# Designed miniproteins, single chains, continued (3), part 7

Each design is a single chain, and the fold is of that chain. pLDDT is the mean over its residues in the fold that is shown.

## One batch from the design tools (miniprotein)

Design m8211
Fold by ESMFold2-Fast:
Structure m8211 (fold): chain A 105 residues (1-105)
Amino acid sequence: DLEKREEKILEELKKDPNNEEALEEALELALEYLELGKVEKAIELLKKVLEINPDFLDAAVMLAQIYVETGKLEEAKPLIEKVKDYVLNDKTQKYLQKLVELLSK
């Protein structure tokens, strides 16, 4: 049940916004939503994560990429500006590659 996984992840993040395991699980769940064609669910999850932890720029990069791939360029612009100098970790770079593959075809 993806919605119960989302609720658990968000509850863990509300208790500790810097919980690295929960932050990573949120990125993985966003990708699972995209694999199922649930683009709006992925967007909503990433927005909720950024409300709890605005400094988790990996989520901001993933959200910006989804907006770019879905033609939501105005929504992407402020996120791109926020992350333009941010160096992604290798795991998030692989998530972005898969995300582009899923959304571009």
Scores: mean pLDDT 81

Design m8212
Fold by ESMFold2-Fast:
Structure m8212 (fold): chain A 75 residues (1-75)
Amino acid sequence: MESLREKIAEARKEMEKNEKARMVVDAASATSKAFGEGFKKYSSTSLQESIREGGAEGSKAGDEKMEEIRKKEKE
């Protein structure tokens, strides 16, 4: 029983570690996607505006995802 309990504990830790890594990757992906959408929206009008809007949307999306990760981590 102790050996089985140890194996279960190790498996659970590995799953938690992978879940955290996945959440970080999701945050990075959301940031990149939001930047791309903002950039595309203004690309035909102004390059400066496209960069600014893309950056703002990307930053907001990334912050929202990181806040979700932090809330789950504190639970």
Scores: mean pLDDT 67

Design m8213
Fold by ESMFold2-Fast:
Structure m8213 (fold): chain A 110 residues (1-110)
Amino acid sequence: MPSIIELIEEAIKTVEELRRLTSDNPVLSATLDRTLELLKSLLEKVKAGEASKREIIRTAVLAEASLTAVGMHLYQLLKAGEISQDRYDQAMALLDKGIKILDQIIEQVK
């Protein structure tokens, strides 16, 4: 079973991959950059033993909300013809992976 640190690191890696895949869109980039800052800040606090259970859960929930908003924006871009189906499918696979990791963090900390 992965540690909380390993799960946060995997979430960061997944969001960084999503950020690279969407780097041409300034709104998605800004949202994902803020999500990365939030997760990286949490990782440092967890490593320092300074993060409470409540703070870990709150941060994971906020990150999930941000990823859900990214997914909605990606769908709008697909419908507008501004991204390809293949790019959308790749981005949504990374987004689904990120949300599953964040859900696992919440369940493990409860």
Scores: mean pLDDT 90

Design m8214
Fold by ESMFold2-Fast:
Structure m8214 (fold): chain A 63 residues (1-63)
Amino acid sequence: GTAVLKRVALRELEEAIAEAKNPEAKEALRQYKEQVERATTAEEVIRIATEARRLYYELESKL
């Protein structure tokens, strides 16, 4: 259900925040984490997590 999906997404985001080296990436990921916590549907969680993952790779590769 949505609760399980949110828990998985939040854990992945916490790990990404801890591993991120770019301060801009860390801040953006924290914003995405807040969005996941506010999300009410599985579709919202998937969309937010996908955008966060894309941003992580984009900003970390531009260091």
Scores: mean pLDDT 82

Design m8215
Fold by ESMFold2-Fast:
Structure m8215 (fold): chain A 94 residues (1-94)
Amino acid sequence: SPSDEELFEAAKAALEQLEAEIRAETDPARRAQLVRTGAALGLYIAKTLENPEAAKKLLDLLIEWLRRLAAEFPEIRAVAETEIAKIREEKEKL
């Protein structure tokens, strides 16, 4: 099984690829779905991490990722804020 460090780096790489797809996307509904996919992926990986501090760092990175996308794409701001709220609730459980 991969280590927490390997999973964390894989999550970062996957979010970078999704960010490129989000920037290339022209349909607002498709862009919103890509943002939700990134949030779900980040949350899933954070929950598989054995170290709670590593999980918290990944959740903080995910919140920052969503905030940057919301600043760049006003049409996904509400979606990003909804996902950030869910991530913050999961972080409080750690």
Scores: mean pLDDT 90

Design m8216
Fold by ESMFold2-Fast:
Structure m8216 (fold): chain A 95 residues (1-95)
Amino acid sequence: SVLEKVKFLIDKAEGIRYYMGNYLAAANLILEAYDILRKELPHLVTPEVDALYEKFRELKKKLDENPLDENIWKEFQKTADELLSKLRAIVDEAL
């Protein structure tokens, strides 16, 4: 199912983030999970999740421009964690 595919991406993103600390690799999986939900199950995506996604995209762009900025990294990590948590809740409630 679409939800199982999204769950797989979220599980993988959490694993990479927690075991490898690789937020950039996790970011690609988070963005893919959001894109699938938005296209296939848009009724599950709340305005709060949309806002977190836009903030996450802008922070990733800022990191690409300023990869050594510790304050941008801190906000990026916090936003990634918040977005992952919200996506996890959506999938768990829908399954």
Scores: mean pLDDT 84

Design m8217
Fold by ESMFold2-Fast:
Structure m8217 (fold): chain A 97 residues (1-97)
Amino acid sequence: HMKEEIRQHPDLATPAKVIETDDGVIEREAEGTGGDNSVKVKQKERITADGVKEIEIETESTYNGVTFKEKVKIKLSADGEVLEMKSEVDGPRLELK
């Protein structure tokens, strides 16, 4: 249900791609590129057999050759309660001396 927001994003040069599967999985993908800078956003939404909605958002940003990846996973109950929220960041580590 965030398809329109992703497609209308002004900084994305590539149109959003939507893939729907027979298992109730909806995948959305959008990307933008400007010189040495790029951003890619992938959103995946699934409803499990128990009515739990799983939303996974992956963002990959590259700036001046440095790539930063972020993954957010949210699980909602059938009643809309947040059951789980996880955030994972993969990027250049700061050297702590």
Scores: mean pLDDT 62

Design m8218
Fold by ESMFold2-Fast:
Structure m8218 (fold): chain A 70 residues (1-70)
Amino acid sequence: MTQEQVDEFIAKLEEVADENGLVDKAKALEIANEFSGEAGIILKLAIRDNEKDGLVDLKALKESLLNAVT
């Protein structure tokens, strides 16, 4: 996936994040479904790997996704 796709995904999550930068897993997956093909798969796997107690930390997710950019 591209840096531009990561930036777009993170920007969409920031719109629905709480004051602590946490996003509901279900909402994060809904946004990831807006991305097609391989990008959508990578985003969903990153959400899974960075989810704790039904919440996703945007900072951790962003760092994880930056490591997936080629």
Scores: mean pLDDT 80

Design m8219
Fold by ESMFold2-Fast:
Structure m8219 (fold): chain A 75 residues (1-75)
Amino acid sequence: DALERVNRIFGTNLDREEVERLAETLRGASREELEARLRALGKGMEDFYVALLRSQPDLEQQRLTTAALIVHHSR
């Protein structure tokens, strides 16, 4: 599970419903669009966030990873 992985890496406990709600708004986005969204968050974490996304095997898990990282960054 991508959310459990993000929580493990950052030592967080992000709200699943919040992350899944945001991930739903990213439905239809390509991997390249998700990477661009993560790079826009940035300020020194861009390469790490993109590497986390690229480590996911499918687009659904990539969307969930992107949503989790956006929620994490917004705190």
Scores: mean pLDDT 82

Design m8220
Fold by ESMFold2-Fast:
Structure m8220 (fold): chain A 100 residues (1-100)
Amino acid sequence: FTDEDIEEAAKKVKEKFDSFDISEEVKEAAHALIDTIAATKSNDAYIALLTLNELEFKSPEEFLKALFTVVNALLKSKDLTEEQKKAIAAALEKLKEALK
């Protein structure tokens, strides 16, 4: 994949999430997490974004569950550096805070 491919995948995931009736704060935090994932430029991150883009979600809760699942898998990935995992974990914590 190219940098343009992973950026396009991230854009589509963000657009899918924005289609839900959820708060601006949650959308902003989710966008930051998705952008942080894409910024790694890793194969595992690209596959995670493609998976989220191909799945159909009935509710924002279902989408968030899928997002948390792929993020937890990425945090265990050998494709990512410890610094990249720390950045993703920090973005995930901000999203969890926005969901309160």
Scores: mean pLDDT 81

Design m8221
Fold by ESMFold2-Fast:
Structure m8221 (fold): chain A 83 residues (1-83)
Amino acid sequence: SAAELQRQLDDAIEQAKEFKKLYEEAKKDTSNGSKYAGAGVALIGAGTEVALIARRAKREGDMELAERGEAFLKELGFSTESI
């Protein structure tokens, strides 16, 4: 289960990184508000998934995995207070 949780976190982090890249790229093109909004929603969703995985890791006693998820969320500018 630890290996499965780690894969889930790694996948969620990669997805969040891709959506953050799309969000930052869309932010530079203010003429495409739909792309900007869509990328923002996708980034929030991916960040929420990382938060849920980090919370599960913390509950299961995998503090190293939880800290990795929380550190990544801080890099994204997400609040980790609810984790």
Scores: mean pLDDT 77

Design m8222
Fold by ESMFold2-Fast:
Formats: C-alpha cells, structure tokens, sequence
Structure m8222 (fold): chain A 85 residues (1-85)
C-alpha cells in the first residue's frame, strides 16, 4: 500500500529532521525547506501518491546532502558517524 508507506515515511522523516536541527547538524533555513517539502508531500498522499513519493525522496536527498556537507565542514564523515546523537 503506497499511501500507507508514504504516511509512515512522512511520520519518520519529520522527527528525524527536527532531531538533526536540534543537534545542530542542519541549518534552520534548510530544515524549514525540508519540512515544507514534507508538508507538500503529505498533501498529495491521497490525490497523487506518486508525486508525494517524489517529494519525499527529494526531501530525503536534500537532507542527506546538507547534513553530509555540514559534517564534512566540521571534520566529520557522515557515512561513518550519525549526525543525530
């Protein structure tokens, strides 16, 4: 069930972004952009689940890219260390 999978993924993604922001691994402006993408994805879950999936994938990719860049700047390897405690 794609819609159920998307709802579960959105439920998991939101607290992960919030945790990364709280840990200082994600810039507030980036976190706001990511949360906006999740809000848009949630709106499309029932009407266009394929679009919702694409938006969620985009948000996930952007989050990983920004966290990795922040970790690299701090001398950390995101692939080896979790950005969230």
Amino acid sequence: DLKETLREALERARPEIEAALAAGWLEPEVAEELLALLDEAEEYVDSDPEKAAALLQEATRLALEHIAARAAAAGLDFGRLSPVP
Scores: mean pLDDT 74

Design m8223
Fold by ESMFold2-Fast:
Structure m8223 (fold): chain A 90 residues (1-90)
Amino acid sequence: LSPEELRALLAEAEREREAAIERLAQTVGRERAERYVELSLEALRAAAAGDEEGLRRAALGIAEMVAEAAGRPEEAEEIAEKLVAETLAA
């Protein structure tokens, strides 16, 4: 993904923010849905800006939510590393 494509995706995600929260809230509840969407937007902003540290912080936040939901908080760092690697490989 080019920085231009990432900026376009970010703009679209910002417009669709409430719809994404509504959809996720059906499964995980509104508070968790809002946090997940906020972290996802932070990850996109960091990726668009070329901020690898910002991307890693946002990915860790997402990974912590996923690991906690799975009952395995110790796996958060491994999940975050995979998310960052997948984002940078695209």
Scores: mean pLDDT 76

Design m8224
Fold by ESMFold2-Fast:
Structure m8224 (fold): chain A 74 residues (1-74)
Amino acid sequence: MSAEEAKELLRAAGDRLAAASPDPDLAARIRQAGEEGVKLFEELVKQGMPVEEALKKAGELFSKKVEEALAAAA
């Protein structure tokens, strides 16, 4: 997997979840989580981490932030 493909996957996941959310504030927070994941991914890859491992860590951050946003909304 290329770094560009991994970043696109993270953005697509954020956009898809945000689009499924009826609450615009929650949708904005989910999109922000996706962008934070992309930034972490880029930082880790720059530090020499393999793309697959960087994507896993970025995905974990994204998932945790989405869960926090959902918990705050409940």
Scores: mean pLDDT 82

Design m8225
Fold by ESMFold2-Fast:
Structure m8225 (fold): chain A 94 residues (1-94)
Amino acid sequence: MEVEKLLKEALEYVRKARELTKNPKAQFYLDQAEALLERILNEKLSKEERITLVEQAIDFLKKAMELAKDDSEQAKNYIEKGLELLREAIRLLK
């Protein structure tokens, strides 16, 4: 339940970042992170599978952050909040 709440909040921040992001490559990585988070929330996955997909989503958000350097400060803030929530989710999954 707690992990699911963190993942849902992270997904909301990723979606908000996606809306504000203008760089097409950053948008691609945000879309990949969104798809992975939706899979975790909708599929019956093992603990190990959930950890792997969250770690992949974190990697995509890091790549989006690097590419969004010239995007709005608000978009970068939303990516950072998503990253923080996903790191907490991994901590609770371990």
Scores: mean pLDDT 83

Design m8226
Fold by ESMFold2-Fast:
Structure m8226 (fold): chain A 76 residues (1-76)
Amino acid sequence: SKEKEIKKEVADELRRASKVLRQAGLDEMAEQLDRLSDFVLKNIDKPIEEVLKKIRENFSPPVVETFEGLVDLAKK
């Protein structure tokens, strides 16, 4: 489905950003993005609204905003 494709694309983008952050020495931020990527993939079969609700419950507001922004980019 298109939602599943979007979630996979977002997870892949988070993983790429994490690698760049590690190269810059920002290991804590990289770990947060890796954790978010894994969380998205574990919930890939769930509706995007349910995934977003779970992300809001388990991650900080800046991480939630990052996920929402990447979803919007993936829809284009």
Scores: mean pLDDT 83

Design m8227
Fold by ESMFold2-Fast:
Structure m8227 (fold): chain A 80 residues (1-80)
Amino acid sequence: MSIKEFAEELKKKLLEAGLDEETANRAVRIFQWEVFNMILTGESLEEAIKRFKENLESLFDPETAEIAYKIAKELLEKRF
């Protein structure tokens, strides 16, 4: 699965979980940036997902951050 397909699946799952489109788009962009940094810097997947969680917690309320984190983690565990 390409990063583009992963981002599209993540957005779909976030919308299905009840996040609005703007919030879902922001979460997807944070995720894409963290994966891009992982590729550029050679960070592990574990470090990338930890940074993703930290960025979600800094930008969104705790409930929204938890929903986005759980969905992204589940998708990553199924694909990697």
Scores: mean pLDDT 78

Design m8228
Fold by ESMFold2-Fast:
Structure m8228 (fold): chain A 101 residues (1-101)
Amino acid sequence: NPELLERLKRAAPPANEEAEKRMEEAVRALVEDIRRRGLTEEQVEEMLRSLVEAARANGDSFGLAVEAVALGISVEEARNLHDEEEIERRIREVARILVEA
């Protein structure tokens, strides 16, 4: 999914070409796993919600980057986003993109 990969590169810019290839492979593997398991949009939303909760509990720069990717926003936006309703809307948007990929 080129849109998800572009969002990932914005949230967590790859340090080198090998990191970029690993990111592309990880995105492809995730999309293929969702398709293979026949996950519904609701099940993907639950996975993303759990990921965001774990990332927020972590609180470091890596956790913030993971949260930004899961919500489809920048790291700066993720740092300032505390509205649970907006977080839920973004989770639904990313889940839809992943399922439709």
Scores: mean pLDDT 69

Design m8229
Fold by ESMFold2-Fast:
Structure m8229 (fold): chain A 64 residues (1-64)
Amino acid sequence: MAKEQLKKAAEGLKAQAESLPDPEVRERLIARVDEILKMLDEGAPVEKVSEELHRAAVELQRAA
């Protein structure tokens, strides 16, 4: 299901963020992914969650 796929993607992003060398960037991105997971759990639209995850992934790639 789409929600399961988004949750798995968010968990993967969080794991990648935890490996970042800069503690400030790491904490910020982890908090952001946690907020996205909260939105998904609270029933936010799949499209909105996907857009937020994509934005977080782009920032993670720039930070790595």
Scores: mean pLDDT 80

Design m8230
Fold by ESMFold2-Fast:
Structure m8230 (fold): chain A 69 residues (1-69)
Amino acid sequence: MSTEEVHRRIVEAVLGTIEEVARTEGPEAARRLAERAVAVLAEQGVPQALLDELRERAERIVREQEARE
């Protein structure tokens, strides 16, 4: 498995967790998780482009959940 494929899988797994947290614990908890995840993945050397994608997709998840309140 390539490093790029590994990074993609990590981002997708994190986004799945953010969706679950947004649904079960609410948008604030999901936003905090997203911020922490981006910081941790940046320390692990995940490329900026994937971190930007993670931020954008997490923001959409949080905003969708906030719109339901």
Scores: mean pLDDT 83

Design m8231
Fold by ESMFold2-Fast:
Structure m8231 (fold): chain A 69 residues (1-69)
Amino acid sequence: MRDEVLKEIDRMFKELEKKIEEGDTQGALSIIQDISIHLSLHMSDDPATQAAVAKRMQAYLEKVKAKDE
């Protein structure tokens, strides 16, 4: 169900934020990749939800890049 998929994605974002705070760039990038895979597998028919999750993912990706660069 979408609701369960969105809850899992939200959990992944919380884990991603923790990895960023810990300075674990490889772990953070791995979680971003996992979120992308989840969107591809479960949300292909919901572009609005995909866009919302992708926008949130981009915000965290910017934090990872800021720490690396």
Scores: mean pLDDT 75

Design m8232
Fold by ESMFold2-Fast:
Structure m8232 (fold): chain A 62 residues (1-62)
Amino acid sequence: MEEDEKLLEKLREKARENENDPFGLGVVLVAAASYSTAARSAGDEESAKKFDELVREIAERE
């Protein structure tokens, strides 16, 4: 939903801010994964997929 989209934008911003901080990136990764699970449990698979994409983007940064 719209609120989830704003939250996703904030998480993407935090991922960029923590690009050089592995711990900070790890926290954002866990947050995104948790929101994905929560959205899916609430029946919002569209938002869950968006959070899953952010998880992949962070996990592939090495």
Scores: mean pLDDT 77

Design m8233
Fold by ESMFold2-Fast:
Structure m8233 (fold): chain A 95 residues (1-95)
Amino acid sequence: DENELLAKRFEEGAKLILEALRKAGVSEEKLKELEKLAKELVEAIRKGDYETAIKLLEELRKKAVEAAKEVGDMELAEGIEMAFSSALDYLRKQL
């Protein structure tokens, strides 16, 4: 299943980003919010609901970048921005 494989790749990517944000000092409260959005994103991808997945990915990108900036990790913020921009471009091509 192509959607299941894609969902697994996004799930692993989200885990790596959440771990990086935790190491940078982002609060557990914000990390839980981001984890919830990531789970909803992964579920939308599994269902082939790419319109919902794109909206969730845009929200997750905004909140993750803001969280990195709030803890002063500008390199992490730029890295997250680039990774999410690439992922968004990929999902938009699936529509």
Scores: mean pLDDT 86

Design m8234
Fold by ESMFold2-Fast:
Parts: C-alpha cells; structure tokens; sequence
Structure m8234 (fold): chain A 114 residues (1-114)
C-alpha cells in the first residue's frame, strides 16, 4: 500500500532530521514547496525541476482523468519524482535531472494515448 509507505517515510524523515529524507517525503506527498525548502543546497536544482514537473503533470492529470484514476496517477508521479531526487543524491544532480526527463516523456506518452 503506497499510503502506508508514505506514512512510514514521513515518520522516518521527521525522526532522522535529515533534509534529504524530508525532501523525499515531501515529494511523495505532493508537497513540492516543502520539498524545495528541505532539499540540500546541492540538490535544490533537481528538486525545483521535480516541483515544476509535478505541478505541470498534476494539472494535466486532474483535467484529463476521473477522481479515482487521478489519485493513483498522482501517487505514481510523486513517487517517481521522489525516486529522481534519491537518484540525484546517489549518482549526482545530472543523473536526477535525466531521470526527471524520462518521467516527463513517460507521462506525456501515457496521457497522449488516453
């Protein structure tokens, strides 16, 4: 259950006091402004790009899908954005930006075929 994983990630991030874990948890919840606020300085450009991508696709998903599908697609999108920030932390900011580009292309193709 994605919601259960998100709750555990949020609780863990708060307990750890780690800005990276807090930023990841915020992206998973769709709290893009909080994610940017919590992000380590070296990952701010990736987190800001994740916010822009999240806001762009949230609007299009909300305009083009029913409410049940919206929740599922937004959870998948936000999970993918959080994963891109984790990739940036592990492999560098350019790897995270490349992952965000793949997410953008994948979501665009999904909605164009709907």
Amino acid sequence: DVDEVLEKLRAGAEAAGDPLLRAIAALQQGDYDEAVAQAPPELKPVTEAAKELGEKWKKKIEENTDPETQKKLLNLLNGALARALLVAAAEGPEAGLAELKRIDEAVNKLLENS
Scores: mean pLDDT 79

Design m8235
Fold by ESMFold2-Fast:
Structure m8235 (fold): chain A 62 residues (1-62)
Amino acid sequence: MADLEETERLVREAYEATQQLPITPHTAVVIRAYALLEAGRRPSDAERDAAREAVRAIFAQL
């Protein structure tokens, strides 16, 4: 399923928002996920699920 590509796009969008937000557990998860994407590393299912949850939490703050 295309869930991985959607998660990668959402992480990149949420990373932009993290530059204007304080460091929280959710912003830290997004920053880590973005770094892994830039390094070309394939995330695990757990890392992908955590990133999706963090992205939703960040967008709920905006």
Scores: mean pLDDT 75

Design m8236
Fold by ESMFold2-Fast:
Formats: C-alpha cells, structure tokens, sequence
Structure m8236 (fold): chain A 91 residues (1-91)
C-alpha cells in the first residue's frame, strides 16, 4: 500500500497529462471515491508539495482523513527529495 502512495506521488510531481489514467487507477486502489478527478488530485497534490496548501486543507478539500493526507504528504516529500538528488547528480 505504501508502494501505491509512492507511485502516486511520483506521477503527481511529474504532472504529465498522459499519466492521468494511471493516477485515477491508483486513487481507486487507495479507496478514494470515483467522483474525485485525477486532475483535481494532481492540482492539489502539487500545491501541497510546493507548500502552497497545508496538509489539513488538502484533507478537507479531498474529503479524506487527516492521517491519509499526512501519509500522502510524506510520500510527496520523499519523491521530491529523490528527484532533487537525481538532478544534483546530473549537474
């Protein structure tokens, strides 16, 4: 289950429209309602990763438990750190 959160976080940070169907499937596997759009999740997730949205606001906007929002936030932070490290190796 944490592997699904990691994959979701990586796809959110990429922000590629071609990944939206995979994001929708991952949201379903994680127990999110079918009414939640992958586009909304990506928008809010990217704002959360950039510090433009709090974890509490993210949870309220998506209608999810704060504990799940905290787990998503940790996955986004971990994925962002991995991306930064790869970019630094290429520099």
Amino acid sequence: MEELLRRLAELVLEGRPSDLPEIAELLRQLGFPESLSAEEFVELGRKLAQGLLSVKEFAERLGIPLSLAERINRALIEADIERALELMKEA
Scores: mean pLDDT 78

Design m8237
Fold by ESMFold2-Fast:
Structure m8237 (fold): chain A 88 residues (1-88)
Amino acid sequence: MKITHEIIQLLQSFGSVTSDEELRELVEKIVELAERGVEENDEATYKYIKNIVETIDRYLAENPDRVLSPLAREFYERLKRIVERAEA
């Protein structure tokens, strides 16, 4: 529960940061928390990360002409790998 809350707060911070450096730091923190939560069998964190991945999958399917930025693509792929690892 605490890990999920921290991830939500970091995601909300995306709206207040404008520098690429700050966005990269937020991505790294979110991915680290997601990996830790899944490794600790935190079901709430797993479900939350899975919902993010599914939301991005739907967005990409509905917007095939839209290309994710390199950082956004890296973030998506890293979260997707965490979900796949948890389901194995």
Scores: mean pLDDT 77

Design m8238
Fold by ESMFold2-Fast:
Structure m8238 (fold): chain A 70 residues (1-70)
Amino acid sequence: DFLDIVRKDYDDTPDVVAQLRAQGQNQVADTIQNGTSQIYDYVNKRQYPQALIILNETNRTVRKLREEQA
C-alpha cells in the first residue's frame, strides 16, 4: 500500500541523509529529509492524497537532481 512504498524508499532516511551530506550532496539530502517529514506529517493526519502528492514531487525532484549529476 501507500505506507509500504514510503517505507521502501525512505525507511532508512536518517542514514541516507547523513551519507549524502558527507558526500556533499546537500540538495538531495535536503529534498529527501523535507519530503519524508511532510509525507509522514500528512499520513499521521490521514491526509493520504496530499501525502501522495508530496511523495511524487519528492521522487521527481530527487530523480532530477541525480540526473544532473550523471
Scores: mean pLDDT 73

Design m8239
Fold by ESMFold2-Fast:
Structure m8239 (fold): chain A 81 residues (1-81)
Amino acid sequence: SLYEEHSERLQREAREAARRGDVKGVLQLLDLAIKYAEEGRTEIAQAIVDAVREGLPLLPEESRPEVEEKIKEAEEAIKKA
């Protein structure tokens, strides 16, 4: 389905951003996850969050607290949806 294709693409983008150490890209994808959660698209939002969590060890250590905080914000948005 279109939703499956879109979530798979966003998961790939999140994994690639993490592998590159692209903190800005990862944070932008988490902002997108929050937006999808607010729209009730919790499956897409969760897919992004899961991909970012898997990639967290690949990010610069100094950026991990900021990313973890945004992950928590995204998880709260999913929970409220």
Scores: mean pLDDT 84

Design m8240
Fold by ESMFold2-Fast:
Structure m8240 (fold): chain A 92 residues (1-92)
Amino acid sequence: MEKLEEELKKNPNDATSYLKLAVEAYKRGDLEKAREYAEKAIQLDPGGANALVAKALIYKMEGKLDEARKYAEQALKIDPNNPLAKEILKEI
């Protein structure tokens, strides 16, 4: 996980790196950082699969599981092999 922070310093405009950091922060129970990283991923790629996965994670953190599932499924329609979208769906 420390390696993702280093990758972020080298590639500050990488939506995928921010999304990975959001998921790892969520797994550690750091919901504030998870939300901040997810919102940054949305800002960097607002129409992409990464933004949809970030929205799914935010809704999951808020307990809105139906909305979380909807956005994760939309992400998989754009990128069927998205590992983070699949991971979120497994927990819903």
Scores: mean pLDDT 78

Design m8241
Fold by ESMFold2-Fast:
Structure m8241 (fold): chain A 84 residues (1-84)
Amino acid sequence: MKSKEEIILEAITFGYYASMEVRSSANPTKDELELAELGEEARKIAIEAERTGDENLFKETEKQLKETKEKFRKIQKEGAAARA
């Protein structure tokens, strides 16, 4: 199981990566736009959770990270199918 620090760092780094994925698209889909929004929110909450040590912000970070990862996986699967 990942530590609180690992989850926070993952939310910050994955949120950035998710936003970059959308930026690389010339015509982002609704799912890609939602991914960018989720990634930015997860990153913002994670930074605040790290600064404050607030357990509620940590729980929100974990939730947002999970949602961002699930949206990213969906986009990857759809992209792979379209290129096959």
Scores: mean pLDDT 74

Design m8242
Fold by ESMFold2-Fast:
Structure m8242 (fold): chain A 94 residues (1-94)
Amino acid sequence: MKDEEKLMKEVDDALDRMRDYVITHLAPEEYREPLREALRTALRIARERIDTVSRDALFREMVAAAEEILSFMSDDEKAINSRTIASYALRQAE
């Protein structure tokens, strides 16, 4: 239970950092607020799902959310960042 709470916090923190990076550096001003709202919704859904999904399902949902956040990055950057977030979350679960 303590490790699950730590995992949830680290996941939320990592996605928040990635959101801020994408919005600040890659999104034009007009897209920043819609992206923030979309990312807040994604984080809320992911958090609600953590209570009911297996580790593998959580991993898949995190990768999908990260890919949405990284949609303005190159494919190589998307793959690297998605793997980094997922790897970090799995390390916290272990």
Scores: mean pLDDT 54

Design m8243
Fold by ESMFold2-Fast:
Structure m8243 (fold): chain A 117 residues (1-117)
Amino acid sequence: SEKEKILKEEYEKIKEYLQTVYDLDEDTAEELIEKAEKGDLDSVKELLKENFKKNGKKIHEAVIDLVAKFLIWEVGLAKEYAESDEETRKKLEKEREELKRELEKRIEELEKEFEEL
């Protein structure tokens, strides 16, 4: 169906974002999206933490929490996008870009706090 094709395309974009920005492999990115679809914050956080450690990244719990919450919200927005009309999709695209910008800003603020400690 048209909706199923759009949802698959949106999940592919989320997967590419996770691979590019957080240096996660494809299998890990797919598993994160699956857990995020279930709204399982603790499982998403645990999987992120394990993979960041595996990749030698020292990431604070607060950053992991933000990324996990972002992913759950982003997957939810992708599902809403697939079910929406063209006008609503344009609005959701803007909301998703604003969400990414806010996430990046909050991570930068936390990283500054860690440098002062």
Scores: mean pLDDT 82

Design m8244
Fold by ESMFold2-Fast:
Structure m8244 (fold): chain A 91 residues (1-91)
Amino acid sequence: SLEAELIRARALAAVYTRIALGTALPADLRAELDAFAAAHPEEVEAAKRELIEKFYELASKVGLEEAMLKMGELGEEARRRAAELEAELAA
């Protein structure tokens, strides 16, 4: 369903956001991401595993620096997909 696809896309975007911002993550955004992870723990864990597995695969082929860049691109892609699905569900 579109709802399931949105949850998966949001999970990927959430994992990327935590990795990218780390300790600089704003308190309000942290609370939002924590609430999402509590509501969708299986999807968030699946997203973590998927991103970690892709990172190791890419690092073995292209090296650490290029793998980190491609991880950033995957996060941006997930964020765009979540926004598209949210717009579709709101229509």
Scores: mean pLDDT 79

